# Ledger of designs, part 72: designed miniproteins, single chains, continued (3)

Each design is a single chain, and the fold is of that chain. pLDDT is the mean over its residues in the fold that is shown.

## One batch from the design tools (miniprotein)

Design m10487
Fold by ESMFold2-Fast:
Structure m10487 (fold): chain A 98 residues (1-98)
Amino acid sequence: MSVTLTFELPVEVTPDHLVSWLREAASGEVTLLVVDLRPVPGDPRGARFSASVEGKTVTLTITDLEPEDTARYYALVLDRRTNQVVYFSEGIELVVEP
């Protein structure tokens, strides 16, 4: 089983933008999953995550869904030069049943 989470930005993604994905667990713990469209190095979950961009659309795909993937997911777009937030998405709630 896999899921695709998609978020449309108000502006097109450019080379000056750094696109990341965050996960918020039910405990409120926020974890960085993907930085600059790449899974965080050394995270064993990284093999299940892939991220892409097309125009204004940012996408996170999670394969081999586990109950532990139940969380809120956010897209974060930063300016590469200043590290300032360009856009921070609404949370997408993913629920994976046992």
Scores: mean pLDDT 80

Design m10488
Fold by ESMFold2-Fast:
Structure m10488 (fold): chain A 73 residues (1-73)
Amino acid sequence: MLEELRKIYLELTKRAAKGDMPAGLLASGIVYYFQKRYEEAIELFTQAKEMSKDPELIELAERYIELAKEKLA
């Protein structure tokens, strides 16, 4: 679980460094999620989803939106 998250985070930050803004937003959202800032995380994940054309990134953002919403329920 932690190893998978670390790999995902590193790949997203690597993509962001190359100018992939949606990947950067998703990475920032993950940080906010683990800081228990779920409403702010949802906002960042939603922006990443709306700006991206990458189906894998969109799916990942949707999964984290669902997880964050469950924490707020």
Scores: mean pLDDT 83

Design m10489
Fold by ESMFold2-Fast:
Structure m10489 (fold): chain A 67 residues (1-67)
Amino acid sequence: AQAQEAYAQALQLDPNDADAWKQMGNFNYRVLNNPEGAVFAYKQALRLKPNDADIANDLAKAEEKAK
């Protein structure tokens, strides 16, 4: 999808953009029904913002659904 491609392009320019990783995770989880892709993106976001409880909670939900 166009939005996912835009997030991917932004991350090619700045892979340390935690908000872009989080938005990619949200898009995979909520729009594409791709919990495995969401887990990957949320893990990257959480690596950059390890104390972000919202990202940690979204990651946990995506991991539950990926199983």
Scores: mean pLDDT 76

Design m10490
Fold by ESMFold2-Fast:
Structure m10490 (fold): chain A 94 residues (1-94)
Amino acid sequence: MLKTEEQKKGAEIYKKYLQKYFGENGDGDGPGGVPDLRLLAYNGRRFTPEEIREILKNGIPGTALPSLEGKLSDEEIDAIVAFFEELQQTPPPP
């Protein structure tokens, strides 16, 4: 659940620019092999905030995700990172 204005802003930016790459909830829904940012990635661990920031700034070579450096401000990227952090903290339903 979204708890801060930064997380809410990140959700809005995500929906506008990134949902087509990562899926509705950041679950890596199909296009270009983009990984699920909510769950465990390679080597059985979740992405850190810094890894998410690097993915957004640099894109992922060989996938549909382009570099967003210069298309989004650092503040907008940080808002998206805060949104993904909240998604990763949401526990699965019992």
Scores: mean pLDDT 62

Design m10491
Fold by ESMFold2-Fast:
Structure m10491 (fold): chain A 100 residues (1-100)
Amino acid sequence: GISKAFELAEEVRKLSPEERMKQPSELRTLAAIVEFLEKHDPELLKKLKKLSVEEFLETLREKAEEYRADSSNPIRQVFGAELLENLEAIEKFLKELEKE
């Protein structure tokens, strides 16, 4: 579930850069998403932790598109574009966690 995914992401965030690179790419991506949102949109991060997997994915898609469209914030635009590119991989990873 989403709570397990966030727990795993927090464990990855505690690792050295070298150990982090040994983790699955989807989990490293999720850890990077958590780090970005904690700094730039902590209220969204708090909301995402309470959602179902389906609601989480839809909320992330909507926010990624919003960030990509924000010409006033180039950092958010880059993050939004990268999020959209990785959404399918994140969705597959989260759905596999739901089966375990």
Scores: mean pLDDT 82

Design m10492
Fold by ESMFold2-Fast:
Structure m10492 (fold): chain A 88 residues (1-88)
Amino acid sequence: SSDYKRGVELLEEAKRLYKEGKYKEAAEKAIRAILLFMKEISDHKVILRGIAAILRAIGYLFDGKDKKAAEVAIEGAEELLDYIKKQG
């Protein structure tokens, strides 16, 4: 779907931004990837894991821990992407 493709593009952009040290921007892109991937998922437990990753990332951003926020958001997005790929 278009949401899936856009989510993958946002996750790859987040990983690039992370390597460049642009952690806040990386976290933002990864959170957006999670939101798009959640639209492709019907399992409520997997959706809740996506929500938990978003909330943890937001918590780290409020604490000024931008690198940790990016790491948590990217990991959450990658977990959801792996789930979608296995549901083929």
Scores: mean pLDDT 91

Design m10493
Fold by ESMFold2-Fast:
Structure m10493 (fold): chain A 93 residues (1-93)
Amino acid sequence: MEEAQKKALEEISKELGEEWTLEKIREMAERANETGDDEEILELARLVARALLKMAEQDPSIDKEAVREFVERQLEEVEELLERRRREAEARA
């Protein structure tokens, strides 16, 4: 699993033209929590989703279809959470 995770991060780094590490993901998560920016939260969720899918591709013991379905549901939940937060913010304004 660790080897597949490292490989996935290397591929994402090449794809985005920027070095991505667990440290950068943590920084992005901290920034998203600090700012509450919908785009930053969604970008973090998409990056994690991409990493999980890449890991599944590198590890033949992992069911790719199960991982894809899980990732899709998680992204939908994040988008719904952000929409709910936006509605609550409007109600308080």
Scores: mean pLDDT 68

Design m10494
Fold by ESMFold2-Fast:
Structure m10494 (fold): chain A 87 residues (1-87)
Amino acid sequence: MSRREQLLAVLEETAARLKEAWPELAEEIDAMLARIKAYLDANPDASADEFATLVEIMLKEVEEKTGDSETIREIRAWMRARVEEIR
């Protein structure tokens, strides 16, 4: 897979994990996912660090809505480990 395809797979899996934890936020999570995908479409040379920053914004929005920092910390750690492997 290309680096871009690997980053998109990490984004999709991060969104899936968030929706598994909070199915009631699925619509909001899908909207955030669509915004990040649109950014990556406009910026095909976006770095892994830029990608991680966009996903962190999504994670913070979900944490603010849920108040559940523990589950967000676990998902963040998983996401960061996957992104580091792609670097």
Scores: mean pLDDT 82

Design m10495
Fold by ESMFold2-Fast:
Parts: structure tokens; C-alpha cells; sequence
Structure m10495 (fold): chain A 96 residues (1-96)
């Protein structure tokens, strides 16, 4: 099962869609700053073991490694996307 890159791309596209929908006139520079802050915050939360996104990603990875059914993998992929969007929304809310 070689879906990791496809899932990462889909997550990135969904995050960008959410940012642009809420900020239609966002500049490329502002978008980059938001993404850098999001990555830094998620890395810190994952290191502390408090990231829902990191936990969802770990569950997906385990399912892929054990050869889980495609239906279960698809469900876990959606959970990772949802957690990524929720994490981005928290990052946006923390911006002054």
C-alpha cells in the first residue's frame, strides 16, 4: 500500500483550501507564515504527545503496515484530514 504521498498531498490541498476560503485575499507571504507556524506548533504538540493529528497519523500508519481493508484505510485517511484541518483552525485562531 503506497498511499502515504497521496494522503499527504490531499491533506495539504485541504489545508490550503480552508485557509483560502477564510482569507480569499491572503498574500503568498502571509500564507507561508501561517504554514510555518502550523508546522512548528504541530511538531511541538507531537513531541509532547498531545497532537490529535499525530495520533490519527499513527493509527493510519499501523493500519497500512498490517494490511487493513481498503474501507478501514479510507476511513483513517479521512480522520487524518479532519485532524489536520482542526489543527490548522486552531493555529489560525491563535494568530493575533
Amino acid sequence: MERSLEVQRAIAEEILRVIRERNPEISEEELREILERYVARERAEAERGSSPLARAAARLREALERGAPEEEIARLEEEVKEAAVESMLRTLEELE
Scores: mean pLDDT 74

Design m10496
Fold by ESMFold2-Fast:
Structure m10496 (fold): chain A 70 residues (1-70)
Amino acid sequence: MKEALKNALRVAIEGELLRMGVPRELASRLADEATEKAMELIENKGKSLQEAYDEALRFARRRAAEEMAA
Protein backbone atom coordinates (compact mmCIF):
# COMPACT_ATOMS: atom_id res chain seq x y z
CA MET A 1 0.00 0.00 0.00
CA LYS A 2 2.73 2.54 0.89
CA GLU A 3 4.66 1.75 -2.33
CA ALA A 4 1.54 2.36 -4.48
CA LEU A 5 0.88 5.73 -2.80
CA LYS A 6 4.56 6.70 -3.06
CA ASN A 7 4.64 5.80 -6.78
CA ALA A 8 1.41 7.73 -7.47
CA LEU A 9 2.79 10.85 -5.73
CA ARG A 10 6.11 10.57 -7.58
CA VAL A 11 4.37 10.27 -10.99
CA ALA A 12 2.06 13.23 -10.23
CA ILE A 13 4.91 15.50 -9.07
CA GLU A 14 7.22 14.46 -11.93
CA GLY A 15 4.43 15.13 -14.45
CA GLU A 16 3.93 18.65 -13.06
CA LEU A 17 7.67 19.39 -13.24
CA LEU A 18 7.85 18.12 -16.84
CA ARG A 19 4.89 20.35 -17.78
CA MET A 20 6.93 23.30 -16.41
CA GLY A 21 9.79 22.42 -18.79
CA VAL A 22 12.09 20.91 -16.15
CA PRO A 23 14.62 18.49 -17.77
CA ARG A 24 13.64 14.82 -17.33
CA GLU A 25 16.68 13.84 -15.21
CA LEU A 26 16.18 16.80 -12.84
CA ALA A 27 12.39 16.26 -12.74
CA SER A 28 12.88 12.58 -11.77
CA ARG A 29 15.36 13.42 -9.00
CA LEU A 30 13.25 16.25 -7.55
CA ALA A 31 10.08 14.13 -7.76
CA ASP A 32 11.82 11.42 -5.68
CA GLU A 33 12.96 14.01 -3.10
CA ALA A 34 9.51 15.64 -2.95
CA THR A 35 7.77 12.26 -2.66
CA GLU A 36 9.94 11.32 0.36
CA LYS A 37 8.99 14.67 1.92
CA ALA A 38 5.29 14.02 1.24
CA MET A 39 5.47 10.54 2.81
CA GLU A 40 7.18 11.98 5.92
CA LEU A 41 4.43 14.62 6.22
CA ILE A 42 1.71 11.96 5.99
CA GLU A 43 3.38 9.35 8.25
CA ASN A 44 5.17 11.49 10.86
CA LYS A 45 3.31 14.84 10.84
CA GLY A 46 -0.28 13.64 10.30
CA LYS A 47 -0.85 15.73 7.18
CA SER A 48 -3.64 14.81 4.76
CA LEU A 49 -2.75 13.48 1.30
CA GLN A 50 -3.78 16.81 -0.29
CA GLU A 51 -1.75 18.89 2.20
CA ALA A 52 1.34 16.68 1.74
CA TYR A 53 1.01 16.75 -2.06
CA ASP A 54 0.61 20.55 -2.17
CA GLU A 55 3.61 21.11 0.14
CA ALA A 56 5.81 18.59 -1.73
CA LEU A 57 4.90 20.07 -5.14
CA ARG A 58 5.67 23.60 -3.84
CA PHE A 59 9.06 22.31 -2.60
CA ALA A 60 9.84 20.61 -5.94
CA ARG A 61 8.86 23.69 -8.00
CA ARG A 62 11.07 25.95 -5.86
CA ARG A 63 14.04 23.53 -6.10
CA ALA A 64 13.60 23.20 -9.89
CA ALA A 65 13.57 26.99 -10.37
CA GLU A 66 16.74 27.35 -8.24
CA GLU A 67 18.67 24.58 -10.06
CA MET A 68 17.58 25.71 -13.55
CA ALA A 69 18.79 29.26 -12.79
CA ALA A 70 22.27 28.01 -11.75
Scores: mean pLDDT 82

Design m10497
Fold by ESMFold2-Fast:
Structure m10497 (fold): chain A 113 residues (1-113)
Amino acid sequence: PEGAIARAIQAMARHVKAGDEEGVENARKALVDIMKALGVSEEEAQAFADGLVRAMRAHPEVAEQIEKSKNGYEAVKAAAEAMRRDPALQAEADRLETIGKKIYEKAKEVAEK
């Protein structure tokens, strides 16, 4: 689960950098499906995926940081940090990080069962 989430987030970053709107949408849907399978609500999963795309489009350096991240949680922290520095995105930063933490806690729970 954690590896699948990290790969989906990194795929999304590559497509955002390439300007591949279809690739971004496909990666977003894949990420949402993985999150729903972990028990995250569809509303939270969509908010998380949309927040990541918004952060990467507003701040291209975030996509590069995500590709260099060692895991998906590190990627989420990079996006949330960039959002906190942007007055237009500040309100979404805490929600993105909170949902990200929930996802990684659920992924660990599934791996331990």
Scores: mean pLDDT 79

Design m10498
Fold by ESMFold2-Fast:
Structure m10498 (fold): chain A 72 residues (1-72)
Amino acid sequence: DIEKAKAELEAEARARANQGQPAVLTKEVGNIKVTAHAAREGDQVRVVVTVSEKTADGYKVLDIEERLVPAA
């Protein structure tokens, strides 16, 4: 369940970034790697979630979602 991994990592990364610490969290589900990056930018937190598939030639990026949310 890639969607669950994305949601969980994003929530955790946002929580850490809201405490003033940049967060980079990664979880692997089978051959899929989900990475969430979150960092505070002034009064906002930038979140980037990347989904990549492990192939014979390395990781292939399947999806990148970026959003900017208010800092808590």
Scores: mean pLDDT 79

Design m10499
Fold by ESMFold2-Fast:
Structure m10499 (fold): chain A 76 residues (1-76)
Amino acid sequence: SAEEARRREALALIALGEGRFALALGLQMGVSLDAATAREREELAGIEADPELRARHERLVKENAPLIEEGRALLA
């Protein structure tokens, strides 16, 4: 559906901006949205729990803010 395609594109842009290249590629290659969303949630929880991973994530989010914001806009 158009809604699923837009959500898939949005999640891929956000994953790319956050430096999660394998997840971004998987979304482009058609992995299920439910599986991709569940994995992203688990990865974000792991990042929040680890100060080093959290610092890296914060840097990537700041560096790639325009790309991430483009993805978020597609979810609106």
Scores: mean pLDDT 78

Design m10500
Fold by ESMFold2-Fast:
Structure m10500 (fold): chain A 60 residues (1-60)
Amino acid sequence: SREELEEEYRRKLKELEKASNELNDLLQDPNASQEEIDEAAKRVRELAAEVGRIREEIRA
């Protein structure tokens, strides 16, 4: 249903915001490893793709 999609969208947006903040923190940390940065960036990309998919389903 549309309501279920909107709830999933809001939940995924919060996950994306958290992941983006974690990536930004790692990018500002001189002790962060490349592996940590790459993993955080991958999480952001995957969540952004999910958010985009749900948004398109809501608009359709």
Scores: mean pLDDT 87

Design m10501
Fold by ESMFold2-Fast:
Structure m10501 (fold): chain A 81 residues (1-81)
Amino acid sequence: MTIEVTLAVRKPGAPEPPTADQLELVTKTLTQVQMLVAARELGELAGDPALAAEARALVRQGKLEEAARLINELSRRAVER
């Protein structure tokens, strides 16, 4: 009864658009949490933890749009390398 398969779930309600109720609750909550987590993970993948820290600081300041831009840049850089 032991398991040895550990998968890093990277599909936190992302592939499909949520309902109106979930959009307001999950989007607001997950956006902030995802931005913090994504910045850290993407910063590691892109090899730029300092930029990830800047994105996290923007999230904390409530600059979600600017933080999202940095996270998107980290995401693209992580893919492009």
Scores: mean pLDDT 66

Design m10502
Fold by ESMFold2-Fast:
Structure m10502 (fold): chain A 89 residues (1-89)
Amino acid sequence: MENTEKVMKEMLKLYKEMGYSEEELEEFEKEFKKIVEKEGPIDEEKAEAIILQFRALKLLRKGELEAPDLTEEDEKTDVVEVLKEVLER
């Protein structure tokens, strides 16, 4: 039950950030609840997988297209240095 509610909240948060209205969010919540009633509650592992997918989709749909693992410029340079070391070997 709790994991199912967490997934629903993350889904609604993602859709809200994508620019959907509160009325549309209510419809999404109702549809999600209908699916859960039919299929049963969401397990922890499944919840984690769904949340990761929502985060990836959020980055793509927001239009900023930032790498999820590279939130800062210094992190990006560190990844480039690692790739350089691997390629030089």
Scores: mean pLDDT 57

Design m10503
Fold by ESMFold2-Fast:
Structure m10503 (fold): chain A 73 residues (1-73)
Amino acid sequence: SMEKNREIKLKNLDLFYESMIKQYKKNNDQKGIEAVKKKYEELKRDILENPNITSEELSQKILEMQKEAKKAK
């Protein structure tokens, strides 16, 4: 159950990451791509190291990732 919940969180993060990278690549936004990649790696590490991370906490961190990518402009 705990392992399955981790897999679901990682899959959701990956889908979100792919969507964002696709948008920034289409606009040739290198700063946005780099910001998204950096935050994706940090958040993936958080999920792997913190088994108690909630879906709500994850959603907030994903929102922060979007904001940081936009600031990279």
Scores: mean pLDDT 77

Design m10504
Fold by ESMFold2-Fast:
Structure m10504 (fold): chain A 82 residues (1-82)
Amino acid sequence: SAADVAGVQAVVDDVQDMVDWYDSTMPSMSADALATVVVMLQSVRNTLRQWRDQTTDPAVQAQVQDTIARTDQFIAQARQHQ
């Protein structure tokens, strides 16, 4: 439904804002803080994958997939910084 689509979009926006905040603060994070963020983002990524599989709107699926890709990029960057 339109309400379900709007709900998914709101969470996608929140996750994008969260990833952007982590990306901007990454240079000041300790190794332990980065490890914690990676674990949290892996959990978020799993939730996003479940939502992608539940949505039938291709535009919403594409936005969720873009958010997953952004999350994966940050996880890779955080792991490089250890």
Scores: mean pLDDT 76

Design m10505
Fold by ESMFold2-Fast:
Structure m10505 (fold): chain A 82 residues (1-82)
Amino acid sequence: MIIPSVEDSEKAVAALSEEVKERLEALNAEAQAAADAGDLARAYAIAAEGLELLAEALREGGAPEEVVEAARAQAEAFRAKA
């Protein structure tokens, strides 16, 4: 398990937002490339990964559990299409 330091926590919150955004943008580009290639199953799988990352970022940001669970449920729905 990765345990961040207390001093890294404030930077981790700011950097986590940037890191999550970069990861989501990369996954979105990969999903778009898969869809453009006609590989819808792969596009759904990548979209599910993006939603899982979003759910975790929302949880870390203190979003309500219902919002986090909704994002995870959507990820599972997309994964079922992969």
Scores: mean pLDDT 70

Design m10506
Fold by ESMFold2-Fast:
Structure m10506 (fold): chain A 80 residues (1-80)
Amino acid sequence: EVVVEYTPLSLEKLEEAIEAYEKLKKEAEAQGDYKTAKALEVAVEMYRELAEAQRRGASDEELLEIARRLGEKAQAILEA
């Protein structure tokens, strides 16, 4: 199995990711792809939660759990 190693990104990189995903969400909505737009919204939410947690000094374990939880939610939306 592929082992995913999570290393906390800088707040700058998290902000860049948020901006990129918000742009993709807007494009998906413009095309009427609301399912993809909802999944991208969850991705933006995930990166915002990670930025907030990192700002407060959360552990790598907590950051990984946030990413896992919201990643599963995004996948469920895409499969529905």
Scores: mean pLDDT 72

Design m10507
Fold by ESMFold2-Fast:
Structure m10507 (fold): chain A 88 residues (1-88)
Amino acid sequence: SAAARAELERAAREGDVERAVELAEEIWRTSSDPRAALDLLLDVAERSPSPEVRRELARLARRWAREADLSPTEQTGLVLRAIGIELD
């Protein structure tokens, strides 16, 4: 939802790791589009000034990308993007 996205972006901006993780799990649990949810989480992680938020959101996205019903190409792309965020 737009509200959950706005709250996640705020938590990520503020470095609130626990709140960002809770919102990411809520977005993943309620999303009917796993690709859109993963893209959102990775976009938020990349824009976060907090290394801890970036790392945790990227780890969650990498785990969920492997669990999602996605093509091998889409899954590989998302996993590599998440690893890039985790290394930075």
Scores: mean pLDDT 87

Design m10508
Fold by ESMFold2-Fast:
Structure m10508 (fold): chain A 119 residues (1-119)
Amino acid sequence: MTLEEAVKRFTELLKDPSATEAELEALLKEISASLNKEEQQKFLHLIAAADLKVVQKDYKTAEELVEKIKNGKVIDLVDEFDDKLATDLAKNIFNVYSTTEERQKFADEIEKFYEKSKK
């Protein structure tokens, strides 16, 4: 799986009103297994940037994380994107973005940041 495919599948699942936490966990585990370490960090930067913008209203830090992807200067947000982090992320996403409308908004911001990160 490429980073582009990971972002697409992740955002499509978030926008699906029938999607479950278990389905998101399974997809995040597939993403973590399929991406190399640099692409894993890029994916995590996109999630963190969207969360900073939507929940925390910290637009400056969100844009700085996206700029790190664009410039190839991603930082290690975590030591490893493992199954435990995939489980924790799925649970936290469904807890923070508890409605389908909130998950759709979160997905839209991830898509926008991904487009901005491409060049």
Scores: mean pLDDT 86

Design m10509
Fold by ESMFold2-Fast:
Structure m10509 (fold): chain A 86 residues (1-86)
Amino acid sequence: SLHDEIAEALRNGDKEKALEFALQLAREVATRHGLDPEAVVEAAKPILEKIVETALSLPKTDFNIDVAVALVEIAIAVTVIAERHA
């Protein structure tokens, strides 16, 4: 799953892959809700970049990785809600 791919990229310290998978998750969630995937990606990208950068600055514990993945999901959900009401 994309969640597992984000978690593994974060464990490996791979910022580019973690962001790539997070943006792919944003596209899939946007598409599922009938939104323009690229508009949601553009809106979510700065938030997702900050989450990934913060996660990579912390110890790579299972707790920190799980929280980072949850924050990615919350950021995408908030972006989708905002875009639906724009």
Scores: mean pLDDT 89

Design m10510
Fold by ESMFold2-Fast:
Formats: C-alpha cells, sequence, structure tokens
Structure m10510 (fold): chain A 86 residues (1-86)
C-alpha cells in the first residue's frame, strides 16, 4: 500500500504514454516548447492528483487546474526519456 502510494498517479502507464506522445509530437511538428510545456505542466500536476479524470480533461480544464509545483526539470527529464526511447 505505502509502496503503491510512493508511485502516486504519476506512475500510471496511460498518463506516461500520453506525456511521451505529446513530447514526440513537439519534436515532429517543431512546436515551441513553451506552448507544449504549459500543457504538460498541467498534465503532470493532474497526474499527481487525479489520473481518473485524465480523459475528461480539455485545454479549458487544464487552464483551470490547480497550480502545484511542476518544474521545467520534470518536463526536460520526460523529453530525455522520449528521446532515449526513440
Amino acid sequence: VAEALNHIDASDLAVNNLLEQALQLLKARNLPLSALASTLKVLLEQAGKDTASLNALTEDTFARATGADVTAAMIDEAIAAVEAGQ
């Protein structure tokens, strides 16, 4: 139980897969990181709190989401993981 809580919702495979695919799309479409980073920041925040509603989230819901600390370092690590996986 405690070990499962240590992984939190952020370890959810569906959330991780969506995050990685979003980062791959950034590279493929040459989109500005700032535009995607904002969306990923909200997504990571939601993953830390509630992944059950992930599929119900929209850009509008992302904008209204809570603003707990999701850092650029976390996004950079995720980008590195996607690059390693390619």
Scores: mean pLDDT 44

Design m10511
Fold by ESMFold2-Fast:
Structure m10511 (fold): chain A 62 residues (1-62)
Amino acid sequence: SERERVREVIEEAERAAAEALAAESKDAGVQTAKDVMARAGLEGTVIVRGDEIEVGAEPVNP
């Protein structure tokens, strides 16, 4: 379902962003999360807390 797809995208975004955060910087982590979400047609909020990244997404229609 669409909800399952959104959940999978959020998980992928958080995983990729956490790797970018660890390898480069917080800015890289945030940008990576946004890029993954945008590729899936989603917009959302990205919050960085220390070594953790939290992503929330809402489906947006053009």
Scores: mean pLDDT 74

Design m10512
Fold by ESMFold2-Fast:
Structure m10512 (fold): chain A 67 residues (1-67)
Amino acid sequence: MTEEDLRAAQQALLERLGASIRREGGRYVAVPPARAEGDGVAMADEALETAAADLRALAEALNAAAA
């Protein structure tokens, strides 16, 4: 497993979950993943919440680096 493979896998997962980081007013803003309501998987919801928290942290780090 390489760092490049890990980054690609993370991005693919976030895209499948409907999560992203966007630019707004010159800043990076984390867009949380949408929950898969019809899937009925409680553990997936926990994973989505964790991904949302990680995206917020990453967006904050990107904003700090771009300052």
Scores: mean pLDDT 56

Design m10513
Fold by ESMFold2-Fast:
Structure m10513 (fold): chain A 96 residues (1-96)
Amino acid sequence: SPEGKALQKKLGELAQEIYDYNPEFAEKIEKLIREMADKIVAAGFDEEKAKEEMEKFKKEVKELAEKEKLSEEMKKKVEQMLETLEQLLLMQLEQS
């Protein structure tokens, strides 16, 4: 969908900005995204389980950002990435 393509582009741009700022942090986030996705797939895209895993993921990312001492500007970019990823997940659940 046009909306889905716009969100994918926004996610890619935010991911690139985070990677350029701190590649090690970006790689850790990518690993957490894959772990979350694997759990959602294993649960057969159950809506409640997907929402639970997304909330756990958001908490882990926030804790990691604090430990890595990200700037306030970069923390804002991370929050925008999390919001964009959640919107994409909700769209995927509507199609499943």
Scores: mean pLDDT 84

Design m10514
Fold by ESMFold2-Fast:
Structure m10514 (fold): chain A 63 residues (1-63)
Amino acid sequence: MVKISDEVVEAADKILEAMSQADKVVITTEDGEKIIVDSFEDAVKKVEELVKQGKKVKSVEPA
């Protein structure tokens, strides 16, 4: 069962905006975990993994 969550879609928009300002983005979870990714595809995949684990993305910002 493959379902794209609204959370992943919103994160993708924020990733695009952050990548316009820097080559890397920092994804921060509600747990305070910070993940640095250097491509749009890797960033989206990371958000999908976090959502599958029941974690929520708190912010996406340029690194």
Scores: mean pLDDT 75

Design m10515
Fold by ESMFold2-Fast:
Structure m10515 (fold): chain A 75 residues (1-75)
Amino acid sequence: APSRKEQLIARTLAILEETVRAVLRAQGYSEEEIEAAIAKARAKARALLSTLSLSQIEEVLRGLEKYRAEVLARL
């Protein structure tokens, strides 16, 4: 079974992907360009999150969830 840290990283990456997809789609990017950008962003974010503690990842997740809600409300 995945660790608590792996579960939090997966959730954080899912929210990041949803947010990036929504923003780029609203800006008129093609689905191919969006998927390429998401793949690159996910790789970089995963590397960064893997260096963080559980508490730091939970803080990032809370901040990203709040930011996503604000961004989607403006689209």
Scores: mean pLDDT 85

Design m10516
Fold by ESMFold2-Fast:
Structure m10516 (fold): chain A 87 residues (1-87)
Amino acid sequence: LEEKVQEILEEIEGMSDEELLARRPEAVARLRDFAANAPDPEIREAAARALAAVEEITRSGSMSEADLARRLIAVARGLELAEELLK
């Protein structure tokens, strides 16, 4: 598990700002899908919290768009891994 999480984090850390921004819409769509349709209530709640946090950070301007994208991609990939492990 930790090894797989580390692999995901290394992949994301290797992404350029342009690549992170390009992947942001897909990560947001995936989180919205998890919040609406994930069979596990914990995954649904985690996705909903991530989306709420994004709206708050965007309103406050406390984080760069690239850093926000990086966080969103990490959360979406983490929830995908969690869903896979719950099979």
Scores: mean pLDDT 77

Design m10517
Fold by ESMFold2-Fast:
Structure m10517 (fold): chain A 93 residues (1-93)
Amino acid sequence: LSEEMEKEITISLSIMSLTVAKLAVSRDPSKENAEEIRKMGESIKKLLSTVLSKSVADEVEKLILRAAEYAERGDSEAAVKLLDEAIDLISKS
């Protein structure tokens, strides 16, 4: 695979994972879903660090971790907004 194709696949998988998390949090902003979002944030950062700059990967992780904090507090609107910001940042990269 070309470097360009590997980057496209990694970005697509990351966006899909975040979209699924966004749907889960929209329905149930629970501590359990917050913990799953934190684990996913670590996985996405590792994947994105292979194809994107460190600054972008770090910023995406920060947005995901903040989304998890809001989800744990029961604030689904804030959590969804932060996950949307993470998706947008990845899409622009």
Scores: mean pLDDT 85

Design m10518
Fold by ESMFold2-Fast:
Structure m10518 (fold): chain A 124 residues (1-124)
Amino acid sequence: MLPVAVIASESVLDDLPETGLFNSPVYSIDAPFELFEDAEIIVYVVDAKNFSEKDKERIRELKERFPDKKIILVADKVDEGGDPSEAKKLAEELGVPFVEASFKNNINVHKLVSLVLEELEKLS
């Protein structure tokens, strides 16, 4: 298994493959932090149509709990009328990479995969 954990907002879970990206399971934002301790990279996927306060608080908690881990923030559903602006601003405030994507319509998924692979190569 790659040292990657994928965490997703509930409304995004149906858009992601069952095995997740990178042969990793996709976890809910409610999942305990212990599930992510062995991951070197955390991919945090939010819904650009419904970026909740819970989503914002959870990524801040992850950054505080795992300051040395690479966290990548992804805004899904940008082609479905989602506004990624608030998620992008939060990514800038936290100093984490940001990707705008649509998993259903395969928009920028290749950019996310490339970014994760680049970070994994730095760990090898």
Scores: mean pLDDT 79

Design m10519
Fold by ESMFold2-Fast:
Structure m10519 (fold): chain A 69 residues (1-69)
Amino acid sequence: SPQAAHQRILELTRQTFAQAADLIDEVIDLRVKKASPEEIARKEQEMDARLAQLLQDFRQQVAAIEQEL
């Protein structure tokens, strides 16, 4: 049903944002601890790659749910 699909997408959204927040928090932690610029840059590059993958996975899962309607 459309209502069930909407609820599944909302739950997926919550999980996706929680994972994104964790990735951002790792970079913030390094900055607060005054890690080297090289360590921060490496972690930001890793974060960018992980965020891109997370968004791609989210879009694919949403499309799969929409195909069941």
Scores: mean pLDDT 88

Design m10520
Fold by ESMFold2-Fast:
Structure m10520 (fold): chain A 112 residues (1-112)
Amino acid sequence: DEKIKELEERLKKDPNDAEAWYKLGEEYFKQKNYEKALQYYYKAYKLSKDPYIRIKSLLGIAEAYLEAGNKEGAKYYLEQAKKLFEEEKEKLSEEQRKEIKERIEELEKKIK
């Protein structure tokens, strides 16, 4: 996957690029490699000071746990994402807030 290779080269130059770690998580999630997706989303969450990247990383973790069959892990990280979103929503753009709300609603429907 050329996208993964581009992100790996980006991270080779800047290993603290939290957005690139998040995007690697997304690419591995698309490949249904939920183990690597979780690892890279955790990396993005730990390295980022940006509330948007931190919230979407927690949502990515929750989504990856759900797809891996860990419903309780999915619920836990969804609640962490919701808490962080309520704390930090004023720092997000209107478009970012809408995206996060829609992802939360879709994940809540899938978890039930």
Scores: mean pLDDT 91

